Designed miniproteins, single chains, continued (4). Designs and how they scored, part 63

Each design is a single chain, and the fold is of that chain. pLDDT is the mean over its residues in the fold that is shown.

## One batch from the design tools (miniprotein)

Design m14160
Fold by ESMFold2-Fast:
Structure m14160 (fold): chain A 68 residues (1-68)
Amino acid sequence: GKSEGALFAKGAEAGLKKGEELGDEVAKRAAQGALNSGTSAAGGAGVHEARKTPAGKEALKAGIEAGK
């Protein structure tokens, strides 16, 4: 819903700031590693880590909602 979309936008902005603080190269390498792996193992590990936080679960839901 709209509330989830708002949380997604807020999360994306926070993620961008965090990426800038950590450095784009680190963020790019992490993303590229996940994409290059493209395996269930790498994907599963990433999802498993995200699922440890409630915010990670909500971000996944918001992403699916945005993809409709």
Scores: mean pLDDT 47

Design m14161
Fold by ESMFold2-Fast:
Structure m14161 (fold): chain A 76 residues (1-76)
Amino acid sequence: SSRLQQAVALVQVAQNYLEGRITDKEAVVKQLTAAGLDGELVRRVLEEAEKNGVDGAIRTAAELLGVDPQAVTDAL
């Protein structure tokens, strides 16, 4: 997958986690690492989502994956 696709998937998962649609944080980390994402990167995005909402998830995922945060927002 492209880094942009990975960032979008991470933000969508973080949003579902914040909305209570996904309750097992470690199961989320395990699923995304099986899909080829770094576990520490996934945990950091979820932590920033908990602190700063979806906007925190977008900024952090974009920074760590080296993509434009506007491109992530436009792809959601």
Scores: mean pLDDT 81

Design m14162
Fold by ESMFold2-Fast:
Structure m14162 (fold): chain A 62 residues (1-62)
Amino acid sequence: SEEAGRKAAALLEALLAAGLSAEEAGALTQEKFPLSPEQAAIAREIGEKLREIGDAIERGKL
């Protein structure tokens, strides 16, 4: 559900702010709020777009 997605995003953000690695924060969030197949497909699409943006920023900034 959209509500579960919002709670998962908030938890992930809080864990990252607390100093956990992306891998640790992601694993804990996935355990607490497992993604549905539809949510997993959306997350994959967003992840692909974020990788492209990250690559562009890295080439321009680093």
Scores: mean pLDDT 69

Design m14163
Fold by ESMFold2-Fast:
Structure m14163 (fold): chain A 61 residues (1-61)
Amino acid sequence: SEVDRELERRFREIQEEHNRRLRELQARYDAGELTPEQYAEQVQALTLETARRIEAEVARL
């Protein structure tokens, strides 16, 4: 359906944004800008934010 196609597109956009931001965090960690603890905390925060965004999209069904 049209709704299914739109939802799939939004999920793809959310996943692409997550992957981009995760790569940015990995680059900062590799550059020594983040401690292991800071990296873990920021990755966890990003993961929770992404999960919340996906949940919000699903809740609209």
Scores: mean pLDDT 87

Design m14164
Fold by ESMFold2-Fast:
Structure m14164 (fold): chain A 85 residues (1-85)
Amino acid sequence: SEREELLRRAEELVRRAQELGERALTLPPEERQKVMEQLEQLERVFREFGRALDAGDLETAQRLLDEAERLVEEIEKLIREAEAK
């Protein structure tokens, strides 16, 4: 159940990340590069999350999801600010 909840949260964050990647393609080159760098960092966090789940380390998995959520929110803000110019 706890593992299932973490997976649902991860699936939602991955969906949001995919949408952000698509939106980033419409941005000017400088803003696009900043967003892409953040998305690459987010991808690394997701990979670490998967390893923590496979190891049964639910505490580490939860912390990594919290970090991923913060990164998604930061990326969303960067895109919104770039789109408002």
Scores: mean pLDDT 88

Design m14165
Fold by ESMFold2-Fast:
Structure m14165 (fold): chain A 88 residues (1-88)
Amino acid sequence: SMEEVRELMREAILLLAEVTTLEMLSRYSDPDERRELLRRAIALLDEAIGLLEEVIERSTDPGRRALAEQELAAAEELKRRLEEEIAA
């Protein structure tokens, strides 16, 4: 339903906010804590990406679909960057 799609989008946004918090905290953490915070951020990003993909698939509203596609692209780019940071 449209209500379910709205809730999925809200859940994705909240997860992305948590990712932002973890990334910011990692900048002020020791190397071991930083790596753990970044791993947690990647796990939350994977969850948010899944929700955004579901919003895109189920959404009948072009504006919501466009917004979800934009957020998905940003989340995928952020995930790539965080994975690169952990590998370094």
Scores: mean pLDDT 88

Design m14166
Fold by ESMFold2-Fast:
Structure m14166 (fold): chain A 98 residues (1-98)
Amino acid sequence: SEKEEIEKRAADLAAELRAAFDELVEVGTELEKNRKKLSPEQVAKIKELLEQADRALREAQEHLKRARAGESREDLDLAEALLEQAREKIEEARKLLE
């Protein structure tokens, strides 16, 4: 059923969102450890990417709540897209730390 499909996808997405938030924290910690080795411009760019990722993850979390409450596939699709956007920003931040 559509309800069972939405519930299963929402549960999987909730786990992926938790993992992405953990990764965001890890990258932020890595930035602070390496801050003295980075230019001010690199630090600013990494911070901007992490802030963009945090916003996308928080928006994804709100859409996930709506998907669960309203059985909304649209909110689920939006949450998945925002998670992917956040992951791309986190990966870009990691590359700048290397």
Scores: mean pLDDT 88

Design m14167
Fold by ESMFold2-Fast:
Structure m14167 (fold): chain A 97 residues (1-97)
Amino acid sequence: SILEELLEKFKDVLSEEEKELILEGKLDELSEELQKIAEGLKKYAEGIKAFEAKDYETAAKNFGEAYELLKPILGENHRLLVEPETLEALSRIKLHL
């Protein structure tokens, strides 16, 4: 799934146990910060699905929400924020073209 692919990209941020809990939906067993990462990754996955469907309005919204959830935890300049920021911008460009 898209979520599984995104979790693999976060392998340096998330342990194997934390990734399993997120995939199983056991978010209550995670810290508040990890719950926000899980929510951010779910938004990111929904953004990718919308982008692939050419629903650029929904894609931009979900990528933006993912960025806002992940930014305070990862830090503004974290490499894992580059793709959702870029895809939000690209979605907005495509929406206006």
Scores: mean pLDDT 84

Design m14168
Fold by ESMFold2-Fast:
Structure m14168 (fold): chain A 67 residues (1-67)
Amino acid sequence: SAREEAVRRLMERYGLSREEAEELIEFALSTLTKRPTKEEIEAFAKRLGLSPQQLDDAGVLAVILTQ
């Protein structure tokens, strides 16, 4: 499935667990309907061990792969 491919790509590229990759996909998809605050972006990136820029790049990839 498109979602399973997105999970695998995020795990391989960013060193995320399956659960973290799935959370990132849900976060990225939620941004299409509600813009997150800078504080929410920074907190989530830190939780995943990513920079805000890495989270942005990963989120774009997640959206593209799940369309």
Scores: mean pLDDT 86

Design m14169
Fold by ESMFold2-Fast:
Structure m14169 (fold): chain A 62 residues (1-62)
Amino acid sequence: SREKAREEYERGRELREELGKKMGVAPEDAPVPQENKELEEILREIARKLREIGDLFDEGKV
């Protein structure tokens, strides 16, 4: 069930955050330029997909 999977995901996330805080090893936020990060991520994703499509044609699976 989607709802149960979502609850387990949220519970796991909260537990990991609490564990990280208690261990003092996880900084909560790393401020980065959001616009630049989003742009780089989009471009990287596009490049990755194009490579995967090329590989599929080269192997003759499409």
Scores: mean pLDDT 60

Design m14170
Fold by ESMFold2-Fast:
Structure m14170 (fold): chain A 70 residues (1-70)
Amino acid sequence: GDKEKAEEAAKIGAEKGKTPGEAAGYAGNQAVKLGGASEEDAQKAAVYGASRGKTPEEGAEYAGKAIAEL
């Protein structure tokens, strides 16, 4: 994936989400809008971020990291 777009998406997800799952979901959706990820990869990354993050910021960060690696 595109690392810069993944980082931008993660930042937006952290700002919008109130739970780790919400923040990871917003990060995934934003990465698709930026053209940094496919919908399938964004969904996988959002699930990963939601499962690993303990805060909204962590959920978004883990999702962004997964998107950058895909």
Scores: mean pLDDT 85

Design m14171
Fold by ESMFold2-Fast:
Order: C-alpha cells, then structure tokens, then sequence
Structure m14171 (fold): chain A 101 residues (1-101)
C-alpha cells in the first residue's frame, strides 16, 4: 500500500530531525526494519511503539514479499545515506553531487 509506504517514509524523515528519546526509538525501529528478515517481529514492535496502527500493520502484512522487500530496501538505503552524511560531514546536496560523479 503506497499510502502506508509514504507514511513510514514521512515518519522516518521527521524522526531524523529530532534528538528526543521518542525519535531515537523511531530511528532504531527503522534500522531494525532495514536489517530484520522477520516481518512479523518488526511489525509487532512497531505496533507496540505506536509507530503503526493495527490497520496499518494488517495492510503491511498483506503486501507481497516483493513490495515489502522494496520498502525495506528503500529504508536501508536511506539509513546508509544518513550514516555517510554523518561520517563525512556532508549535506544531502553534497552527497547527491558525489553520487553523480
């Protein structure tokens, strides 16, 4: 479901902008999602933390394995970009410039 993908991506982007304990937990959940092969375990954790509603969890469970893998990969790539930005002290624009070379 693209609307759920958009919500998850928005939640992740907002979490990156804050250093509150809640946002740190949210970022940790996205890191776990990117590295976890157990969909149900991650979804249960996201439900418990309030990141997802029961209806959203049900929709994510109805995604095909391919659609879920695509979402996971997108989040994984975004986390890796953030790590590189932090390590190199680069802005998102500078990172994009380097990727195009």
Amino acid sequence: DSSIMEKLLKEYEEAKKSTTPEDIVTRALFTAFATSEDRDAWLDRALESGLLTPEEVERLRRLSPEEFERLRRYIEEEIEKQKLLAEKGLTPEEFEKLLRK
Scores: mean pLDDT 67

Design m14172
Fold by ESMFold2-Fast:
Structure m14172 (fold): chain A 62 residues (1-62)
Amino acid sequence: DLAKIIQEVIRANPEIALELAEAAAQAYVDSNGSLEAAARAVAELLESKGLLEEAEKVREAL
């Protein structure tokens, strides 16, 4: 379940939780309700910050 994985990754990264949530929400709105787009945005943001293991957890769910 992509929504559950997105929520778990956001909770696991409290220092950037708001930034991750905003990226997910923006991608969701821009894609007219795609959880895959939201998950991809979260993974890309994590990768940009060097959090490669967290990003892979999200990408495995895609």
Scores: mean pLDDT 86

Design m14173
Fold by ESMFold2-Fast:
Structure m14173 (fold): chain A 60 residues (1-60)
Amino acid sequence: SADALYARIARREIERYLAENADVPREELIAHLEKIRAGLEAKGYLGAAAVVDEYLARLR
């Protein structure tokens, strides 16, 4: 499904972002992911938003 595809894309992109931004403060990484989550939720990509929540839980 499209939802499953967007969830997979979100996971890959978040992992890439975190790897490329290992030296960025945790609070800044959290703020960035929260903005992405809000955008995905607003578009109805709830599966992708749930993936972002998994990473937010790891950082918090």
Scores: mean pLDDT 85

Design m14174
Fold by ESMFold2-Fast:
Structure m14174 (fold): chain A 69 residues (1-69)
Amino acid sequence: MLSQEQATAELETIRAAVRAAAAEGLISEEKAERLIAEADRAIAAGATTDDVFALAARYLGEVAKGVAS
C-alpha cells in the first residue's frame, strides 16, 4: 500500500503522462482534462492507493483506444 505522499507523487506522474499523451494526440483534450481534473480532486482529498490504480487503469485504457483506432 502506498503512503499518501507516494500516492500523491504517483497521481502527479499520471497527470503529467496524460498531458504528454494529449500533446501527442493519443488522448483527446476533453478526456485529458477529465483525467487531470480527477487526479487533482484525488490529490486535494488525500490521495489513496485505490485512486492511483483507478486513474492509471483509465489512463492506460484511453491510450490503448487512441492507438487502436
Scores: mean pLDDT 80

Design m14175
Fold by ESMFold2-Fast:
Structure m14175 (fold): chain A 66 residues (1-66)
Amino acid sequence: MSTADLIALAAQSEDPEIRREVEEAKRDFDAANDAYKAGNSAEAKTLLDRGKEHVLRAVELVREKL
């Protein structure tokens, strides 16, 4: 199963812990996009990195529960 498949499963998950990580990632990516549009590239990078960590955590939770 590819990383993209695991991300898709995480996004469709009804597990509260997986859903929380996915929602945190979405929030961080939205905030990163807003920071980038505002010209705050340093904050955008920090938010992107945080969002990526939430995606990786969600993927690991999917693997654990598979």
Scores: mean pLDDT 81

Design m14176
Fold by ESMFold2-Fast:
Structure m14176 (fold): chain A 88 residues (1-88)
Amino acid sequence: MKDEEILKAIEEFREKALKDNSPEARRKAYVDGYVKVLEIEGKEDEAKEFQARYEKSELEGMRVASEALKRLNQKYDEAKKKIEEKKK
């Protein structure tokens, strides 16, 4: 199920972000996590564009990482809710 794959991917990247106190490492983990979610959803073009935006410049990378964190949290909540509803 895609929701379980999304949840697992997000949890793995959250754990990676928690292991490193570097703001840069956390930003990269959020971007990598969201790119992985987009790939699981079959949105390869969107995933590539998001990764390219992160790599374009430091300022854009910071904006993209902030956007990734926000969207990643939304996707996590949605996937967790769907998994919980299916088990009940």
Scores: mean pLDDT 76

Design m14177
Fold by ESMFold2-Fast:
Structure m14177 (fold): chain A 86 residues (1-86)
Amino acid sequence: ELEKLKKELEEKVKELAEILGLSEEEKQELLKKILEALEKAGNTVELYEAAVRSLEAAINALKNADNNPEYTTEEVKELVLKDIKE
């Protein structure tokens, strides 16, 4: 279960990175920071599910309504990490 969720998380980070135009290095750094936050929070199935949902929500917002030209890796990371902590 956790391994499957981790793969889903990696796929969502890849999709988000493509939308934001991130480099391979920036994509890997974003994934690493998300995984580190999840590990710090207890590395549970519930937390991984929440992270996947947060990334999916961010992807949908960017595709449908979010026109912020200043979206950065740091801003996306902060939004996702904030949602995970809830």
Scores: mean pLDDT 69

Design m14178
Fold by ESMFold2-Fast:
Structure m14178 (fold): chain A 72 residues (1-72)
Amino acid sequence: MSLKEQLRKEAEKRGLTLTEEALELLSKRTVGWSKEEIREIVEQLAALARMLGLTTVTASLAELIGLPKDKK
């Protein structure tokens, strides 16, 4: 239903937990993105989290992946 639910499910598939603040941030920045683009961004977050030894993704960590402001 919501973009937040899709982001949460994609993270769970990779053994990650998104905080509600991270979900809010990601959902606002990924409005209009395709399912494939959502999958890709979550994969980038999973790779970064694994590199840092983390299983929880905060809003600060989500900002580190450099989400585009406008795709056009």
Scores: mean pLDDT 75

Design m14179
Fold by ESMFold2-Fast:
Structure m14179 (fold): chain A 99 residues (1-99)
Amino acid sequence: SDEEKALELAEEALELAREAIAAAEAGDLKTAIANILRLIGLEIELEKLDVKPEVKALALETIRLALEAARAALKGRLEEAEELLEKAEEALEKLKALL
């Protein structure tokens, strides 16, 4: 279902953000940038799904927080990146509870 796909996109966003943070911390900027580009792709894919507004809002919040975390890490703001990642995880748990 589109609801299952929205959850899959949100879960993938958290994984991509974790990888981007680890890559940025290691100085692997190419991998961090590649993960950021994939995160933008997930947001575009979510926009195509026919889901309830509440499901779309939580999935979008999860993806956007994950993207902000990855961007913060790329800028060397690792503490901010971890805080944003925690917020993304909270948004994902709210999404799971709604489904």
Scores: mean pLDDT 89

Design m14180
Fold by ESMFold2-Fast:
Parts: sequence; structure tokens; C-alpha cells
Structure m14180 (fold): chain A 73 residues (1-73)
Amino acid sequence: SYMDQIAQASDEGAEAGRQGWSEEEIKQKALEKYKQGVPIDLVLAYVASALFAAGYSLEEVREKVKELEEELK
């Protein structure tokens, strides 16, 4: 299902964050996924989980995800 795809994107992001990926590395991977045709909702789910797992606060994650969404549209 689409919800399973979101869960998988979130899991991939969380793994990247746990491995110590920087904000810039996470953003670069997000842009790569988007250019390859990954739907924006899945890209944003990946980014949100990665940033949160990397140690950003929920508030910081929300703002950074919003900024990226605006850049992609």
C-alpha cells in the first residue's frame, strides 16, 4: 500500500540519521530521489525521519521539511 511505501521511506531515513548523516547529505539524497521520480510525500517522509534520527528536534524537523517542500515545488 502507499502507507507501506511511506513506512519504508521513513525506515530508510531513520537508518541514515542513525548512521550519522549530516543535514546536507540527507538533503542531497532527497533531491536525488526526487529527480529519479520518487513522489514528494515519500521524499519528505525520508527527510523527516532522517533529520529526527540525526538528533534534530521535532520543531526543527518540521521547519526543515517545509523549506525543502517549498524548494521542490
Scores: mean pLDDT 87

Design m14181
Fold by ESMFold2-Fast:
Structure m14181 (fold): chain A 113 residues (1-113)
Amino acid sequence: SLKELLEELAEEEEFIIEALETLKKNFEEGKISKDELKDILEAIRKRLLEHAELYKSLGLEEIAEKEREAAEKYDKTIELIENGAPKEEILKEIEEIIELEKEIRKLLLEEAK
């Protein structure tokens, strides 16, 4: 059912949020490199674009648009890493991504009602 699919997608967003929070902490503490951070962000971004296409196909335009906004924030963060931006600037962008993912999860749960 659509409800079960939306609940499953909301659970996937929760795992993405937890992964991003762990990633942010590990990067802040110097436990992962900028290259490792970039590779992980690129992988999550690819999955996010797959979700945007799925939401669009389901007629969930608001959620699809939020996923595209999040993907653009991933692009900006990856560009900052490639251009050698300061750690604090990269961490700020990751925090903004986490907030967007939380909003997407909330919208999915609201649609599942």
Scores: mean pLDDT 87

Design m14182
Fold by ESMFold2-Fast:
Structure m14182 (fold): chain A 76 residues (1-76)
Amino acid sequence: AEEFARRLLEERLREALAAEPGLSDPSFAVVRTADGVTEVRAVMTTPDGNLRVLTVRVSEAAEVLGESEEVVASLR
């Protein structure tokens, strides 16, 4: 599950970087959620100093349960 989620996230990250070349400093986090769901996130910095977050959720059976992409204001 985790390896599948990481590979899918890596593909999404490559797509995001191709679409928006100003994205920088990719970092990864793996979060365990309830009900056997694995959540993985990639966080990148936008040219405006905000954070772009890509999230992928997968089940233990390697089913994609959800994908999201959002921009979050920088932490101050």
Scores: mean pLDDT 72

Design m14183
Fold by ESMFold2-Fast:
Structure m14183 (fold): chain A 87 residues (1-87)
Amino acid sequence: KPSKEQVAQEAYVRIAELLESDPSVSQEQIDAVLAELGKIVLEGFRNNESVEEILERMKELVEKRVPPEVAEKIKERLDEILERVKK
């Protein structure tokens, strides 16, 4: 099974890909969101949070910072990652 670090890295990459593919999100917004996501992941590892806790915090940030249609796509991708890790 993938490590917690590998799962968090996959989630980060998938969010970056979805943000970069959407023309409604500026590069400045992408850079800001990715910086905040990186902090969530790093702090989550330092605090020994579960992968589920880290991904939930990533979802909350995306929902607050990103347009709703893009946020829904990101949430679906993160749910797919979580389902794969649980099995």
Scores: mean pLDDT 82

Design m14184
Fold by ESMFold2-Fast:
Structure m14184 (fold): chain A 108 residues (1-108)
Amino acid sequence: MEAAARAAAMLDRLFPGEDVDPVAAAAIRAALEEAELSDELVREIVRIATEASARMATADPAEQREIAEEAAERIRRLLEERGLRAAGEAAAEAFRTAALARIDHLAA
């Protein structure tokens, strides 16, 4: 997929030698299917995801779901504020889906 390849290339360039959170990568890939992203927007999405993951590490499963929804909404709003509404909705949905799947896997 071209969007997946573009997301991987941007993350490798912006975060060389770092294992970027797969949930952040999923959100960036979904956004890139709708619109082009600046380096600043990619860094901000990764920052939001990293902050959410840190909060989730000390939270119970119900709080983890709330944190995931909050992070998804922050990403949606960030992109909408930049005129990228469709990309924001796609990124938020991808983030929510990936984050909830991870929570369910870890709770099992």
Scores: mean pLDDT 83

Design m14185
Fold by ESMFold2-Fast:
Structure m14185 (fold): chain A 86 residues (1-86)
Amino acid sequence: DAAEEVLKKNLEEIVEELKREFGLSDKDAEIVAYAAKAVLTGRLTREQAVRIISDATGMSKERAEKAIDLVEEKLGEEIKEALEKS
């Protein structure tokens, strides 16, 4: 799927953005980026992603939600273009 390929291509860039914006390690930023991608592709609910991020990284649920919001904002326009069918 075009959306899946766009997300995969930009995943590493999003990891670097998360490291910059939230001061995360490579590992923690990858966890956040992958969980947010899974929400955007319908593989996880937002609540499941927040729990995974919080448990794996030690972030508060509120901070995890903000990190997901950042990923959605940055990827949202690229996903919107890739998912255009009409």
Scores: mean pLDDT 74

Design m14186
Fold by ESMFold2-Fast:
Structure m14186 (fold): chain A 96 residues (1-96)
Amino acid sequence: MPKASLREAAQKFTALMIEAVGLLYDPEADLVAAAEQLETLAKGLLAGEEVDLEGLYAELQRALLGLRPEQPELVEEVAEVLRRMAKKLREEAKKR
């Protein structure tokens, strides 16, 4: 495995997930917009296609798409985690 690419993906994924979890505790956060970005990223990863994203979402997308040819199962597992976080954000948004 290219350890450098995997490390970059892990760092960006961790940062993104911490930010997403933080939004659940921020009453002013746009949870629906965050959920849509996570869902868009997950769909792009599963399709193996680059989608229009910005910042950490775009950086994580590039790192994971680079890993996809050699580690498709890892990318699919990450996409599932992103979809679960999007669902949690949408469920919390409905309570607000």
Scores: mean pLDDT 83

Design m14187
Fold by ESMFold2-Fast:
Structure m14187 (fold): chain A 58 residues (1-58)
Amino acid sequence: MSAEEAAAEVRERMLAARTEEEAREVGKYGQELSDQLDEEGQRAVEAAFVRGLAERGL
């Protein structure tokens, strides 16, 4: 999976998350993806997750 694909998937899952618990599950998934990515990909996934939390007010 590319960094762009991973970040897009985390973003889509965050947009679907309705609760703090669902957002936490997306965070775990992002961490698993980060283990397979380089530093740039890890930052992209983290940025997508943080942005998703901010957009949800979580």
Scores: mean pLDDT 78

Design m14188
Fold by ESMFold2-Fast:
Structure m14188 (fold): chain A 87 residues (1-87)
Amino acid sequence: SMEDIREKLIEFLKKKAEELEKEYPELAKAIREAVERIEQASPSVSIDQLEMMVAHIISETAEKNGLVEKGKEIMKEIGEFLKELLS
């Protein structure tokens, strides 16, 4: 279900933030912010809209902190994860 996909996305993002905490604390913080926004989002918000929101938060934080390449890597991993879930 779409609700199960949201829960799996939240779990994936929380794990990613934990993995990033030591070397990229700014990106870890951005991902946790994205998780909070997903958790607060109306059930009517689509997975595509949630992915766009997550990408925006990560991209903005990556640009501000000179981590554009790392931000792109994380966004690719998120996109691949969602593609697998939605297949």
Scores: mean pLDDT 87

Design m14189
Fold by ESMFold2-Fast:
Structure m14189 (fold): chain A 94 residues (1-94)
Amino acid sequence: SEEEKLLKEIQELSGELFEAYKAGDFEKAKEYAERLIEKVKEFLEIVEVPEEVKKEIENLLKQMREAIKNDDMAALVVYALRLVSKLADFYASK
């Protein structure tokens, strides 16, 4: 399904973000993070998510964007991992 395809792309981008961060390639880390944010927004448009869960996800997306703006790569990785974990937990429970 389109939903499963987006989740796979989200997981792949999260992995690439973390690898870029470990390599010290912060420009690639930001690029993968921006693509991750885009794919999560697409996921929220096609998947019926409870409003409380949606607000939590949207808050994490906002924090990721602020981390990119402030060049805070450690915060970016932390928020990205929390975001992917929350999406995985939601998907496993639906």
Scores: mean pLDDT 86

Design m14190
Fold by ESMFold2-Fast:
Structure m14190 (fold): chain A 68 residues (1-68)
Amino acid sequence: AKPSAEERLEALEAFYQVAAPSLSPEQRARLDALLARVREALAGGASEEEIYAMLDEFAATFEAIRRA
């Protein structure tokens, strides 16, 4: 079955935590802000589709930072 929004968030957070010590303070601040928005949307009752879109934005931003 497709993972839930919470499961995807947990997996991305775990991966990010492993990489965080290698990132600049500015890169961490940007990614932390995106994660905060995801958590706020979840607390506010946003749809699963909206949460997935926000998680995709986080993943794309994180990937761009890793490749730079």
Scores: mean pLDDT 80

Design m14191
Fold by ESMFold2-Fast:
Structure m14191 (fold): chain A 100 residues (1-100)
Amino acid sequence: SEEEEDEKLLKEEENKLRFEALLKGLEYGLKLAKEKGANEEIIKFLEYLLKALKTRDEEYLKKADEYAKKAKEEHYEEAVEILEEAGKVAAAELEKRLAE
């Protein structure tokens, strides 16, 4: 019925806000990684992940996965610190967007 279509539209709008918050967090994470002189594999992971999410191109996702694996194996602690800071920004941005 019409109520199911309205509920679907509301969920699609919420998903869009969540996605935009995630992009803001990842963009901050990439900026932080570059400013700190983080390992190139972490930087490339974030760059390709952002490109994959923005373009929906599978080739960028494959590149992101490749660099994510290298970062996890060789630079795990540094990658986790950057992703935790990115996650905090994403969470704060989501709260702000859901409040408006």
Scores: mean pLDDT 84

Design m14192
Fold by ESMFold2-Fast:
Structure m14192 (fold): chain A 87 residues (1-87)
Amino acid sequence: MSPAERARELALELARAGASPEEILAAFRDLAQELVAEGASLEDAEAAMLAFYTTLAERAPELMTPEVVAEFSRIARETLAQLEAAE
C-alpha cells in the first residue's frame, strides 16, 4: 500500500469514528514521524499528507477550523523540510 493510500484510509477511519481535533492532529503527527523514519521521498510524503488533509476536509469539514488547518500546515512544512535536509 502506498503512503498516500495508507494516509487516506487512516483519515477515513478517523472521520467515521468521530475523532476529535486533538486525535486527528496526533494521527497526522504520527504519520509525519513515520514518513521521516521510513525515509519517504518528498513526493510520497507530500502525497500522503495531502491525501490525509483532503480526505478529512471532505468527510469531516467541521474539524477543519483555522487552528487545525494552521497546525496541519506547520506539521507538513516541518516534515518536508526534515526530509529535504536528509538528502
Scores: mean pLDDT 84

Design m14193
Fold by ESMFold2-Fast:
Structure m14193 (fold): chain A 77 residues (1-77)
Amino acid sequence: MPSQQELDRAIADVAKAVVDTTNKRLLDDPSVPKSKQLQAAADGYEALSKYYLDVTGDKKLAKEYAEKSKELKEKAA
């Protein structure tokens, strides 16, 4: 049985990979306006927030990613 810290690390690695893949696609498409790029990144963080909530039940980690999503969305507006 892995510790909570080991589970958190594994989930964080997966979450980071998803965000990195999304950012890579945005960099490969210069036709996408900056506001759209920020919105896509915000959507990614929102999905990560939900994943933390559903998988670990850790509302603090879920809230952290939700806040990151909100900050990017404000920049897009």
Scores: mean pLDDT 70

Design m14194
Fold by ESMFold2-Fast:
Order: structure tokens, then C-alpha cells, then sequence
Structure m14194 (fold): chain A 65 residues (1-65)
């Protein structure tokens, strides 16, 4: 879907890799990587910024599941 493509492109930009590299990963690997990245960002955030990251993580995971 277009939403999934945009998610993978955003994740690729955040990680500094090509979207093609992420597309070669299995769905389980993509989910694990996304969870790891968001867990790190959330751990380093607080207040309104943390709430935004929690919502973004949940939206992103829903697109991959």
C-alpha cells in the first residue's frame, strides 16, 4: 500500500539506509527494527514529544502487522 511505502521510506531516512535495503528484510525483521528504533527514541523523550512517538510507533506497527 502507499501508506506502507511511505512508512518504509521514512524509516529508511531515519536510519540513513536505502529503502531497498529495508525491503529486503523479512516482515518480522522490519517489525523488530521499527520496535528497536522507537523504543530508543521513546526512552530519550518526555512529555508531549513522548506521546507523539508512542502514537507514531503504534500507527507504524499497525501498517506492518
Amino acid sequence: SSELNRLLESLARLLGVSVGTLRKLSREEQIALLEEVYARLIAESSGAARDVLLRERDRALALLR
Scores: mean pLDDT 81

